Designed miniproteins, single chains. Designs and how they scored, part 41

Each design is a single chain, and the fold is of that chain. pLDDT is the mean over its residues in the fold that is shown.

## One batch from the design tools (miniprotein)

Design m1411
Fold by ESMFold2-Fast:
Structure m1411 (fold): chain A 85 residues (1-85)
Amino acid sequence: ELEAELKLAEEIRKGIEENKKKVPDEYVKELAKKYNGPEEVVKELMALGLYVTGTEIDPSLPAEENWERLKAGVRAVIAAAEAAA
């Protein structure tokens, strides 16, 4: 049981860390200024959102556009969960 929990925790940690690598620092700074929040929290929230939704950052688009795409993905996940409940 503990081994299964440790394996799951490791997989989740790897997923979040992999998605943190996909979040450009410029995006974090821009969104942190816009929402008056700490950069570390913004980066973690973006990485978690990418991990949960499977949404990918499009490097050809600006930070705001990628943030809107991520929010749309999160809204879709929430709507699917509510419909399934």
Scores: mean pLDDT 75

Design m1412
Fold by ESMFold2-Fast:
Structure m1412 (fold): chain A 84 residues (1-84)
Amino acid sequence: MAVARVTVTDGLGRKHTLEIRGRLVGDEIEIESASSDGVPLSPAALEMLKRELKENEALREAAIAALREAEASGVGEAEATLYN
């Protein structure tokens, strides 16, 4: 299982550490669990994250890059900005 750490900048300019535990299946991300700033995401927040990964190309690319790095080295890191 790969662990990806994505530093996310929100619409207020605040940085959060999103930790995604999962794997890549082709070009899709299978998420087993996730946390934000060390706090596990609720089921509702996890579903929101899955939607953000489909709708936000920059976040999706960052998560894929971090997961690929994690598959190679055990841990991957990337950055993304979350605003419209």
Scores: mean pLDDT 76

Design m1413
Fold by ESMFold2-Fast:
Structure m1413 (fold): chain A 92 residues (1-92)
Amino acid sequence: SEDEELRRELEESIERLRKQGFNVKEATALAATALALRYIGDALDEVFKELQDRKDLTFEEFAKISEKPFAEANERARRVIALGDEIEKELE
């Protein structure tokens, strides 16, 4: 599942950060935040690709184009933060 894939990526990042000297709380927070920010960056890239193919775009059309990518990115970001919290509890 997507959650299993996200969990594995988070666990790998957390292990790497812990080997660098970060504690469990710091490693989970950093890993989850970095992954969440990556999803927001991906959504921005998707929106900008749509914009490059359009001329005379209104603000209303821009808002409509950006709505779904940002909603999906926000949902994924929230899920990643929640998974990070679960992993932190398991490593305590």
Scores: mean pLDDT 81

Design m1414
Fold by ESMFold2-Fast:
Structure m1414 (fold): chain A 73 residues (1-73)
Amino acid sequence: SSMAAEIAALDAEIAAIDAETARLRAQGKMTPEKEIELGTRASLAAMRRAILRIESMSREELEAWEAELKAKA
């Protein structure tokens, strides 16, 4: 489905941001401005992913996710 494709694209985007963040830190090239930029992009992608995940879930999947979040709280 288009929604599953969007979630997969957001997963890839988040992974790419994490990899770039790790690379810049390892090279000593992280700036405050770049850290804010990357953090903002990651947060927006994660938020969009969470919304799409909720929209795509069955009742059973929603209950499982609720239980997971409750366990991590």
Scores: mean pLDDT 83

Design m1415
Fold by ESMFold2-Fast:
Structure m1415 (fold): chain A 98 residues (1-98)
Amino acid sequence: MSKEELKKIYEFILKKAREVIELLEKGDLEGAILQLSMLIILEAALVTHAPEELKEEHREILELANKALNAAEAGDIEKAIEYAQKVAELAEKKLKEL
């Protein structure tokens, strides 16, 4: 995978995590659940198809996205935002390393 491709993937993850946070803050729970579901599908594919050295990082993002989805579905908006924020932080950290 090229450095350019990695940058685009992590920029997309960051954008989606930020969109989820904004939707949750606005009370658009259905919109947030939809965006989280899309992020989970992407991360599940990345865990399967990423180079071995990146699989653990994508597993961590996938776990956090699933925790955010579960919290959102339970109506725990504060926890959903917390988990989505952790996804954003991991993506930002990776982008600084690229």
Scores: mean pLDDT 86

Design m1416
Fold by ESMFold2-Fast:
Structure m1416 (fold): chain A 97 residues (1-97)
Amino acid sequence: SLRVHRVTGGKYGKPGPVEKIIDYLKKKAPEATEVRLTWRVEDGVATLIRAEALDANGNVLIEKSVEELAKEIGYPVPRAEVDGPPGERETTIGVID
């Protein structure tokens, strides 16, 4: 799994861009139990390229590219400092009601 050190654009005590994506996807797909984020890792930086909402059986309920998310919710593209190898990587986040 991808290990994330810091997500750019978030501030302490306020929802960051990742939290805004999770909230958006949960609102569009209320049966979602997980959000899967796909990142492109280059030079120790992960940049979000896609987000998916999944149900308890692993079915994709909704998929959005980062460009679609940026247009729909008006947030900056998430970036994170990582210690993972370069290439595409995924992180999965459990969504609790």
Scores: mean pLDDT 70

Design m1417
Fold by ESMFold2-Fast:
Structure m1417 (fold): chain A 92 residues (1-92)
Amino acid sequence: DPDLDAQRAFALYVAAAELLGLSEEVLEYLKELFGITDEQLEEALAFLREHSTEEDLRGLVRQLLRILRGELKRNPTPEIERAIRELERLLE
C-alpha cells in the first residue's frame, strides 16, 4: 500500500526528530499533518533506538526539513514555520 508506506516513512522522519529533542507541541502537529498513528510512531522510535546513529537521525531530519519547506511554499502557516525553526535548531 503506497499510502501506508509513505506514512511509515513520515513516521521514521518524525521519530528521528523526537529522538533529537523535538518539542511535544511540534511532534503532535507533525503527527496530525502527516496522518501518523501512535502505533506507527512507537514502531519507528523502537526501530531507530536500536538501528540508527546520530548521523542517521540527522539525515532523516534533513529529509523532513525538505518536505516541510515544500509545504511552507504551498501553505505558509505559523505551525509549519515553527516546525522548520525547531528542526533547524536540532541540526546545529
Scores: mean pLDDT 87

Design m1418
Fold by ESMFold2-Fast:
Structure m1418 (fold): chain A 94 residues (1-94)
Amino acid sequence: MRVEVVVRGLSKDEAEALAQQLRAGGYEAEVVDDGETRVVVRGLTLDQALALAARLAMGGYEAEVLVDGKVVAVFRSPEQAATVLGEEAGLRMM
């Protein structure tokens, strides 16, 4: 299972600063700029990815959790921890 956290809606400077902070924390983080600047974090377990995405959302970032290239959770606000997308990935709250 390949698990990634993707943060979107960043300027290049914001993405680089976030990636450096995440790397300092021991995460495998990279900046991708292909017309839309984003930070991608790899090498996580699903639990680690969900925890990181929730933490990033509390910090004001929009974070997505991807499993095998499919979005399975989106964290957009500190008021709501997650919106689960991709029911086949087994990430239902029940």
Scores: mean pLDDT 73

Design m1419
Fold by ESMFold2-Fast:
Structure m1419 (fold): chain A 75 residues (1-75)
Amino acid sequence: EEELKKLAEEVLKDAKRFIKRYNEATPEQKKRIAEVFKKAHFDVLTPEQREAVEKYLKENLSKEEYEILKKDVGI
């Protein structure tokens, strides 16, 4: 549980940095940035880790920030 929380906190920090860069990016850069973020932070996770991270992000991001991850990154 503590390891999952630490993982989720790390991903949250990276997600906030990602969202800032994503909003400032061109359409071409947005696709690349989203693909890199998904591979680095979600595709490497177990199903249990992914569920914990997704829940933590939903609880700690704004609705608009979470929708970027859900819709544009595909979590």
Scores: mean pLDDT 82

Design m1420
Fold by ESMFold2-Fast:
Structure m1420 (fold): chain A 64 residues (1-64)
Amino acid sequence: GRARVQALFLEIHDLHLEGIISDEEYQKARDIYLQYLNGEISEAEAERGLSKILEEARKRREAA
């Protein structure tokens, strides 16, 4: 739901503040979130894009 997309973006925002997510990854996540809020992409597309960014960040954290 909308709450799921918002929760994914907030987790990405928090990880960016912690330095785990790069500025480039954060900009990409922000663009996806804004496109979703503007109705330019579907909820499924937004969730997929944000989840991919989170998965890549979590893999880096686990490898460190």
Scores: mean pLDDT 82

Design m1421
Fold by ESMFold2-Fast:
Structure m1421 (fold): chain A 105 residues (1-105)
Amino acid sequence: SPIQEALLAMLEEIEALPEAAFMREPIDPSDPRYKLIPSPMSLSEIRERILAGEIRSVDEFESLMTTMFSNYLAITPEDSQEFADTQQLAALAAARLEELRRKFA
């Protein structure tokens, strides 16, 4: 569908950024920080859900992206590069989501 193609294109843009490398794959369940995450989420998981047709709106996509970013902000030190990268990626995602929302309103 046109929306599926647009969501996948936005996700692929974010996945291609070097600063997004640490969120491409799921956090290993053996990582002690894993237990601090109520809803694990990664770019790979979001991709799989788009391809499976499980994400049907920009709002559903935003909800998953927000869950992922919130998880990383919760488990990374505030003075870390990963924390700073998460904030920048979240800001980029917010801008791109607003663009998609205007297109599919």
Scores: mean pLDDT 86

Design m1422
Fold by ESMFold2-Fast:
Structure m1422 (fold): chain A 95 residues (1-95)
Amino acid sequence: STATVYAPVKEGARITVEVTASGGNVTIKIYVPAEGSPVKEAQAGTGSATVELDFPVKEGTLAKVEVTADSASTVRVKVYNDGELVAEATITLSA
């Protein structure tokens, strides 16, 4: 099961994504722009993980974060532009 979060991102901004998972292992994919290919992919376990993009946003757009869990998990996803929270969602994922 997969959680999807959309976030507006600004030109020149450094994007940070924080994911907190209540259980299991999660795969995090970040898309900038949302309709493109993933520009960053990370794996994390239970607890909090932070994923930063390696480069600033080239053009203001809509970003997409996908979180897939291998087991039942409540995931909280937070998206930041240069430390400013621009999107947050809490989603319960089934196994």
Scores: mean pLDDT 84

Design m1423
Fold by ESMFold2-Fast:
Structure m1423 (fold): chain A 92 residues (1-92)
Amino acid sequence: TKYEELKKELEKLKEEFKKLLKQLKSIEDKMPKEDRQRAAILFTTTSILLASLQFLLDNRSPLEEIEEELKLVKESLEDVKKFVRQLESQVK
């Protein structure tokens, strides 16, 4: 079903998020305080969006609502990826 496809996509996004969190943890001690605060906001926001998407899927919400939330999750993950990439380049 379409819901099964979307659940698989959610699981893939959750796995990607876990990898990014692990990367962040590996450089956390080398991060400036301001960057640690920004990381907390970005990761918390993404976590909330992932939880929201899970809730919509579990409640069999309209596909339009699920697809809108999925778009927000993907955009948030791209912001997290860019942030982690920038931090890694600074911590040579």
Scores: mean pLDDT 84

Design m1424
Fold by ESMFold2-Fast:
Structure m1424 (fold): chain A 80 residues (1-80)
Amino acid sequence: SDLEEEIKELVRTLVENTVLAVHTKDPKKAEEYRKIAQEAAKRLQELLEKNPSLKKFFFDTANEIIEEMHAERLKEQELG
């Protein structure tokens, strides 16, 4: 589904840019990353409001991405 592909890319954009905003040492870059994340979040909210049947796909996709990022972060902390 084109909508499922859009949701997956938006979730990825939201999560990646949220992490980048927290970890950057440049306040200007942090603001830019936060804006990208906010726009992705707005689009996701709109899509899910119009397509409630896709909420399970959204939650499953978001959980997978968050779990992967959490695992990678823990791995980096133990190796670094």
Scores: mean pLDDT 82

Design m1425
Fold by ESMFold2-Fast:
Structure m1425 (fold): chain A 72 residues (1-72)
Amino acid sequence: MNAVASVLLPGLSREEAQEIADEAKAATPGVVDARVLPTHRPGTNVIVIEAETEEAAREAARRARELAEERL
């Protein structure tokens, strides 16, 4: 059914993680949802990406990682 990918974002705020999630979703066709969730580790958030295909999920996750590197 839908594919899911996750991206861990250590050192970024929830607000920064949300901006990355929104940008990755907007830039990647076939992404259904991109959600920011806190983890049990202080200062680490996760983006959970749901997409129509595994290719779209991987592309959105790759873009989110690149955007995170630009902010760190």
Scores: mean pLDDT 80

Design m1426
Fold by ESMFold2-Fast:
Structure m1426 (fold): chain A 70 residues (1-70)
Amino acid sequence: SEEEKLLKEVLELLEKYDPVRAENFKLALKKLSKEEVLKTALSGLKEMSEKFPEIKEEAEELAKKLEKLL
């Protein structure tokens, strides 16, 4: 599904730039509701866009796609 694809892209981005957040996100995927997972992903992407200018546009684009699923 589009949701699964987007969440996988979020996880891959987190694993590359923020491995600790990636591990927390993996736990969220196993334990939280769909809405809570999407909100966690959005929060992570926002923080990454602020900390890593080189991926700001990619993170913001992923966030826009995820917001449409809420």
Scores: mean pLDDT 84

Design m1427
Fold by ESMFold2-Fast:
Structure m1427 (fold): chain A 74 residues (1-74)
Amino acid sequence: SFEEELEELLAELSRYVPQELVDMLRRVQLEKLSKMSEEEQRILLEQLRALVELARADPAFVTRLLEHEKRLLE
């Protein structure tokens, strides 16, 4: 299911970036869930898989990117 794939990807991302940033990303995605089509859900999972791969290659860059996003939401 979408929920299971989302949680698996967020758990993988948490190996590379602080849990606080993963929790922020989960909150943002769950807020959008009720407005998302199946196509949008598929695209989101593809984007999260790409983000996980990027975090594995450059965890510092992805951490900075997510910290920037968190500041914009505050």
Scores: mean pLDDT 83

Design m1428
Fold by ESMFold2-Fast:
Structure m1428 (fold): chain A 61 residues (1-61)
Amino acid sequence: MEKYKAIKDFEAKNENNVSIKKGEIVEKLGDYPLAPDGVIVKTKDGKIGIVPKSYLEKVEG
């Protein structure tokens, strides 16, 4: 399971986005094919949406 950490706060701008806070761990579900910087993630709260890849760093464990 591929996990990412938010390196800064992101606030959703539309219904396809999800808001994340700096330090939040999200699960990567896939890349968003219509935007090169878009990643589909699932939050710990079970919300699914798109966040910019530039706001995320891969968690190595």
Scores: mean pLDDT 78

Design m1429
Fold by ESMFold2-Fast:
Structure m1429 (fold): chain A 72 residues (1-72)
Amino acid sequence: SLKEDLEEKLEGVLKSKGISREELEELIKKGDGEWVTLLENMKKLLEIIETNDKKKAEEFRKEIEEKSDEKE
């Protein structure tokens, strides 16, 4: 499935980038119920990883966290 494919790819790359899988999973859980938004965010993260841009990855992490904390 798309979710599993993205999670496996993210896990490998997150490890190489030094980002914790648990951190990402907590952000996902905070946005529980908004799978569409979450999948879009994961797709963006994969693109950032493919371009190997650290700044974009950091910026995207903060964006996900802020939106997740707001809930609605």
Scores: mean pLDDT 58

Design m1430
Fold by ESMFold2-Fast:
Structure m1430 (fold): chain A 57 residues (1-57)
Amino acid sequence: EKKKLEEKEELLKLTLKEYKGKTFSPKELAESSGLPYSTVSRVLKELEKEGVVKIKK
């Protein structure tokens, strides 16, 4: 996760922080961002632990 992946992952985090308290689907975000499902799922879980967003179930 160097330059290319880091930049996309950070952009995803910034976008999610704009919608703090909202619920997101990992599958939906993976498709829209072009990032691997595992990466998006991990980022969402980290942000959920921090109270930034919720994961759609």
Scores: mean pLDDT 73

Design m1431
Fold by ESMFold2-Fast:
Structure m1431 (fold): chain A 98 residues (1-98)
Amino acid sequence: SALEEQIKAHLRKALESTDPAEATEHLREARELLKQSTSVSQEVIDLLGEVIEKATDREVIEAALELAKTILSLSTDRSLILRAIGNILLAIGKLLDL
């Protein structure tokens, strides 16, 4: 959908950004768009996983965690649920190591 492409675009911009404030804003915008959706794709979950993996800034990781929680609430398939939980655990682990 057009909405999913916008969500993926914001996630790619968060992944590519070298400015923590810019990355955080893109994650917040992706979350607001996702709240308008009734479902989430594996591609969105995997892109967020890449953002979390690369992230070193607390604000970026916290924004990604909030987005991951929103994704989990929209995940209905077992595979998507496990991937969403994986992203949440990765984000929490990174916050504990800061």
Scores: mean pLDDT 88

Design m1432
Fold by ESMFold2-Fast:
Structure m1432 (fold): chain A 87 residues (1-87)
Amino acid sequence: EPIRAHAVLKIGSDGSGSATAVDEDGNPVADVTGKLGSDNVVKVTVKARQDAEVSIVVETSTQVADGPVVTLKAGETKEFEVQLKPR
């Protein structure tokens, strides 16, 4: 079965954030970065350390959004956009 990993990506006041997606045992599985663009859209980049299914929640001080669940192979990088919504 694929390893499942979770990350909460917090975007700071500078519009940037980083997080590590971890499995249920707290082992690092993927590196996550994000940058806030125009229209409350965050560009998220995920780089897998091992084969995994990664789920990401993106947060700012005023907004939150669930990202898509992405399946990655070890060493794979995927980019996607997340539309923020008011809380």
Scores: mean pLDDT 81

Design m1433
Fold by ESMFold2-Fast:
Structure m1433 (fold): chain A 63 residues (1-63)
Amino acid sequence: AEIKNIKITKDPAINLTTGEIYEPGTVLPVTSLKVYPELGLAQGTLPDGSIILFSADSFEILS
């Protein structure tokens, strides 16, 4: 799958696999991205298979 870069803009993202927190301004490569509008959440998968969770209104797609 093509890697897309996303930038976290408002609220930190959390890595559900590792517990790592990514602060606003962090750029993350994702192999998948799924938005859950009813929950205000988005979920990404990193190239290493880690799952990240963040706010649906708190990211930008860069590439």
Scores: mean pLDDT 82

Design m1434
Fold by ESMFold2-Fast:
Structure m1434 (fold): chain A 90 residues (1-90)
Amino acid sequence: AAEKLQEFLQKKGLSDEEIEELRVKIIEAVDKILKAYKEKGKEEAEKTRRKEVEEIVNWLEEKYKLSEEERKELKELLDAILKREVEVSL
C-alpha cells in the first residue's frame, strides 16, 4: 500500500520532499488515531481515521489537480495504510 501510494504521488509529479512531508503527515495521523482509541475507544478512532484521510486528500488536492477516480483511489490507499499502521501499533 505505501509503495503504491509513493508511485502514485511520483506519477503526479510530487517531489521527494513533498513525499517525505506526506510520510510525516501519515505518522502524525496514526498517532492521533491511537490517542483517540486509548482515550475514547474504537468508534472515535474510526471517526478520527476518516477525518485524517480527508485532511490529507484535501491537502494534496490543493497542490495537484486530482480526478474523481484519483481522489477515490488515494482515499482507499490512505485508509488501508492508516488501518494497518494502527493495527501493528496496538
Scores: mean pLDDT 79

Design m1435
Fold by ESMFold2-Fast:
Structure m1435 (fold): chain A 76 residues (1-76)
Amino acid sequence: SARVAELLAEADGAEQHAAGLRQKADDLRAQGERAEATVGPDIGRKLYEEADRAQQAADGAERAAEELRAEAERLE
């Protein structure tokens, strides 16, 4: 059905979004390590906190994708 196709497309989008957020988290952790070594622990800590938020957002997007796929299965 059109609704099932829509849900699967939304799930794919959420998975792509999650992948981007995980990449952002990895980049922020790498930046945090460099900043901690060069500037100090306060700047590193802020970047690690931003990385943790990006990781949590990625986890949320993955769960949303799973829920959308489960809904699509229930409609078939």
Scores: mean pLDDT 89

Design m1436
Fold by ESMFold2-Fast:
Structure m1436 (fold): chain A 90 residues (1-90)
Amino acid sequence: SDEEILEETFKKLDELEEEMQQILDDFYNGKISAKEAIAKLEEIKKEIEKLINEALSKLKDPELKEILETYKTVLTDSYNKALNYLKKKA
């Protein structure tokens, strides 16, 4: 169902957001360089885009598509702010 697709998608997105936070924490704690953090975040971004695009292709309810598109916009904005910060430090 559309609800099952959305729930599974958000679960996987939550896991990727936790990985993104860990990358940022590793950078702030000096475990990885800004360049390494950027490379890792770019890989996570590809996974996020793939998950959202696959979900959007399967969803039939236009309201659920709009919710997911809104979430994609918020995630993209947050990602770009983090990436721009790291690029200033690289």
Scores: mean pLDDT 85

Design m1437
Fold by ESMFold2-Fast:
Structure m1437 (fold): chain A 88 residues (1-88)
Amino acid sequence: MKEEIKEVLRRGAELEGVELSDEELEKAADEAIAFAEKNGIPVEKFLEFLKTALEAREAEKAAAAGDEEARAKLEEAKERLRKLIEEV
C-alpha cells in the first residue's frame, strides 16, 4: 500500500514539474497514511481517491492544452471523486 501511495504522489509531483527525492516521497506517503487514519478513512479507499485525483489532474492539464477528449475524462474523474467521498 505505501509503495502505491508513493508512486501516485511521485506521478502527481511530476505533473506539476516538481521532482521529489525518495526521502520526500517516503515522508509524504507516511503523512498521507496518517491523514487517512486520523480521519477514519480506510487506507485502500484513500489510495483510490488519490489515484482518481491524479487522473483528474492529468485530464485537466490535457484539456487546458486543447485535448477535447480529456475534458470528458476530467468530468468522469470528478464524478468518481464525488462518489468516493460519499462512500466514506
Scores: mean pLDDT 79

Design m1438
Fold by ESMFold2-Fast:
Structure m1438 (fold): chain A 71 residues (1-71)
Amino acid sequence: AAATRDRLAAEAQRHGDRSRQALKEGNYEEAAKHYERLAETLAEMARLDPSFAPSAEQYRKLAEEYRKKAE
């Protein structure tokens, strides 16, 4: 459904924007949190369109990397 796709796309963009802002501020904990939510949103989008699956996996790995940097 278009409404679901629009909602997921908006959520992905918000989390992407917030993770980039957090990285600019040196806040790796916040960046990891938003990359994790971005990956989850892209994984949900991948259920509708498999072309999103590689991006979901990429951002999941970025979330893990920045979570480790936050330690």
Scores: mean pLDDT 82

Design m1439
Fold by ESMFold2-Fast:
Structure m1439 (fold): chain A 71 residues (1-71)
Amino acid sequence: MTLKLSDELAKWVDGKKELSLSDLLSKFGERLKKGEFRAPSKDGKYVDPVTGEVFDSLGDLISHFGSHTTE
């Protein structure tokens, strides 16, 4: 399955406009492990790299992240 990305999400994934679901999830998981989704000034918070919105839980971030893609 190939997902169409928003312009902001495309910039986050090195300018690609479309990615497979597997590739997108791999990029998300790698960056999550590197701590890129944590707010640098707040402990225990997660930040959406596309919108800059802050979430209290990883689950909330993942649910919101899916809104940046279309089939």
Scores: mean pLDDT 64

Design m1440
Fold by ESMFold2-Fast:
Structure m1440 (fold): chain A 79 residues (1-79)
Amino acid sequence: MDALLQRLGRRIRELERELERAVRENDRERKEKVLFELEIQRGLAGIVLGVSKIIGDEDAAARAQELIDRLDALLERYS
């Protein structure tokens, strides 16, 4: 679980940087593609949250929820 959460966090940070770059360059197509990838990451974080709750891993559940909240904020701001 920890390695998966670390990979999710890293990918989300990479996508956030790519989103900032697309906005700066006024690249609408790249922006839309990055936003769709962020939605995919949100789905994966949701699965991690669900699994963490089933196995009783409260730390992993809290970390997954933090990633979901971050993704929801990004998607709301840029969609």
Scores: mean pLDDT 87

Design m1441
Fold by ESMFold2-Fast:
Structure m1441 (fold): chain A 72 residues (1-72)
Amino acid sequence: SMSQRRAQDIIRVIRDISRQPSTDQQIQLLDQYQRDGRLSSTLTSWMRNSILNNDDDSMRQISDYIDRLQRS
């Protein structure tokens, strides 16, 4: 489905960001994906908060969003 393909793209983006060797490089890549229109402002905000503040709520929001897309 289109939703499953979108979920896989988001997972790939998260993996790419997580593979960066520093927090600063993770944020730079996150901002680039947002500028390129590949991440929504909401997803970008949750991911930024997760990276900078290790916020469990933001991680849960991301996981729930991906799970909903995969179930669609």
Scores: mean pLDDT 85

Design m1442
Fold by ESMFold2-Fast:
Structure m1442 (fold): chain A 83 residues (1-83)
Amino acid sequence: MTQQIIQQLQSLVDQQQQDLLQRYYDLHPNMPPDDVRRFQQILQDSRDLTIQQIQQNPQQFSQQDVVTLFNNQYQRQMDRLVR
């Protein structure tokens, strides 16, 4: 039961990651491979940090909380890389 909740929340994080990645590719179809790898790494790190937080207290997070948490992690990773 707890594993199913974690899996559903992980799927939401994966969906947010894929949506951001696809939107970025649509806007930048000729993006250099190194820039693509950097962006994918930021998304992957944001996902991993979000999943780690969920695993510590899975019953504490609603679907909306998980989306907010992922966006906050993504923003932090971007801020560190850009400025």
Scores: mean pLDDT 76

Design m1443
Fold by ESMFold2-Fast:
Parts: structure tokens; sequence; C-alpha cells
Structure m1443 (fold): chain A 116 residues (1-116)
């Protein structure tokens, strides 16, 4: 059902927020670029907004916030590469982008199915 799929997406977003929080703490401990950390804190904020939108069944706002998070994550990745951050942190930033692309696709599919 729509409600069951939304509950699953909310749980996946909660997991993703926890993973971003862990990445931010690891980057702070590593003395990574403050600008990269700031971008990840903004990603976290957008994921929280997407989660709240999903709870309200506002799929359009959820997609918007996830796409904004994806753009910020790409900017963080590009900046981290230019700053010469560790390979492990760069790999995690790339993984974040892939996970966000998957979440965006799932919400867009759910919206299409709900409108059919």
Amino acid sequence: SLDEEIEELVKLLEQQIAEVDALIERMKAAGASPEVIRLLEEVRRKLELAREALKKKDLDSAIKYLEEARRLAREAYELAVKAGESEDLIIDLRALGIQLDSLIERVKRLKKEAEE
C-alpha cells in the first residue's frame, strides 16, 4: 500500500540521516575541509525536510528536498576531491550520492503509481 511504502521510505531516510551524521563526525575528527562539512550539514537538513514531507504524504516536496540534498552532496564530493581529502571519505561521499539517487527514483516511482 501507499502507507507501507511511505513507512519504508521514511525508515530508509532515517538510516541515511544517521549515516550522514556519522560521516560529518568522521570528517570533523579527520580535520577535513570546513566547507565540505558545512555542505554535509545542509544535506542532513534537506534529508530531515524530505522525511517530514514523506510523513505528510507530500511526495512533490519530498522529491524537491531529496534533489536539493543530491546537488549539495555532489558539490561536497567535488570540493572534497579538490581539497585532497582521504580516499575513504571520498568513497563515502560518492556512496552518499548513489544512495540519494536511489531514494529519488523510489519516491518518483511511488508518486507515479499513486497518480495511476
Scores: mean pLDDT 89

Design m1444
Fold by ESMFold2-Fast:
Structure m1444 (fold): chain A 113 residues (1-113)
Amino acid sequence: ATTVTASGAGTAPVGGSIDVTVTVSDGPGTYAGVGATAEDAEGRSGGVGMTGPVARGGTATVKVTVLRKGTFTVIAGATATDPSNGVNYTGSVLNAAGGGGDGSGVGDTLVGE
């Protein structure tokens, strides 16, 4: 299983951005896309950012754009590519290769002002 974690905290105005470091655990293959979202206690989005492919065991800086006011938890997500067949797996913060990852990264608090 692959773990995806996010770290990055801060306050930014709506339309501003915060840099979030997304770390992917070791393993075979690549990630076609790595992202971070900021979500409130009800799961409503307050921020989003994405970057390109990242090797497993690697890190990427994702620029998260603040979409609304509030206090949010930063959550990492990744689309993994199966190295045996090139199939991408998307749609979960726990989604590393095969959709059964060991966890998503829950990072620091993001505040939109």
Scores: mean pLDDT 60

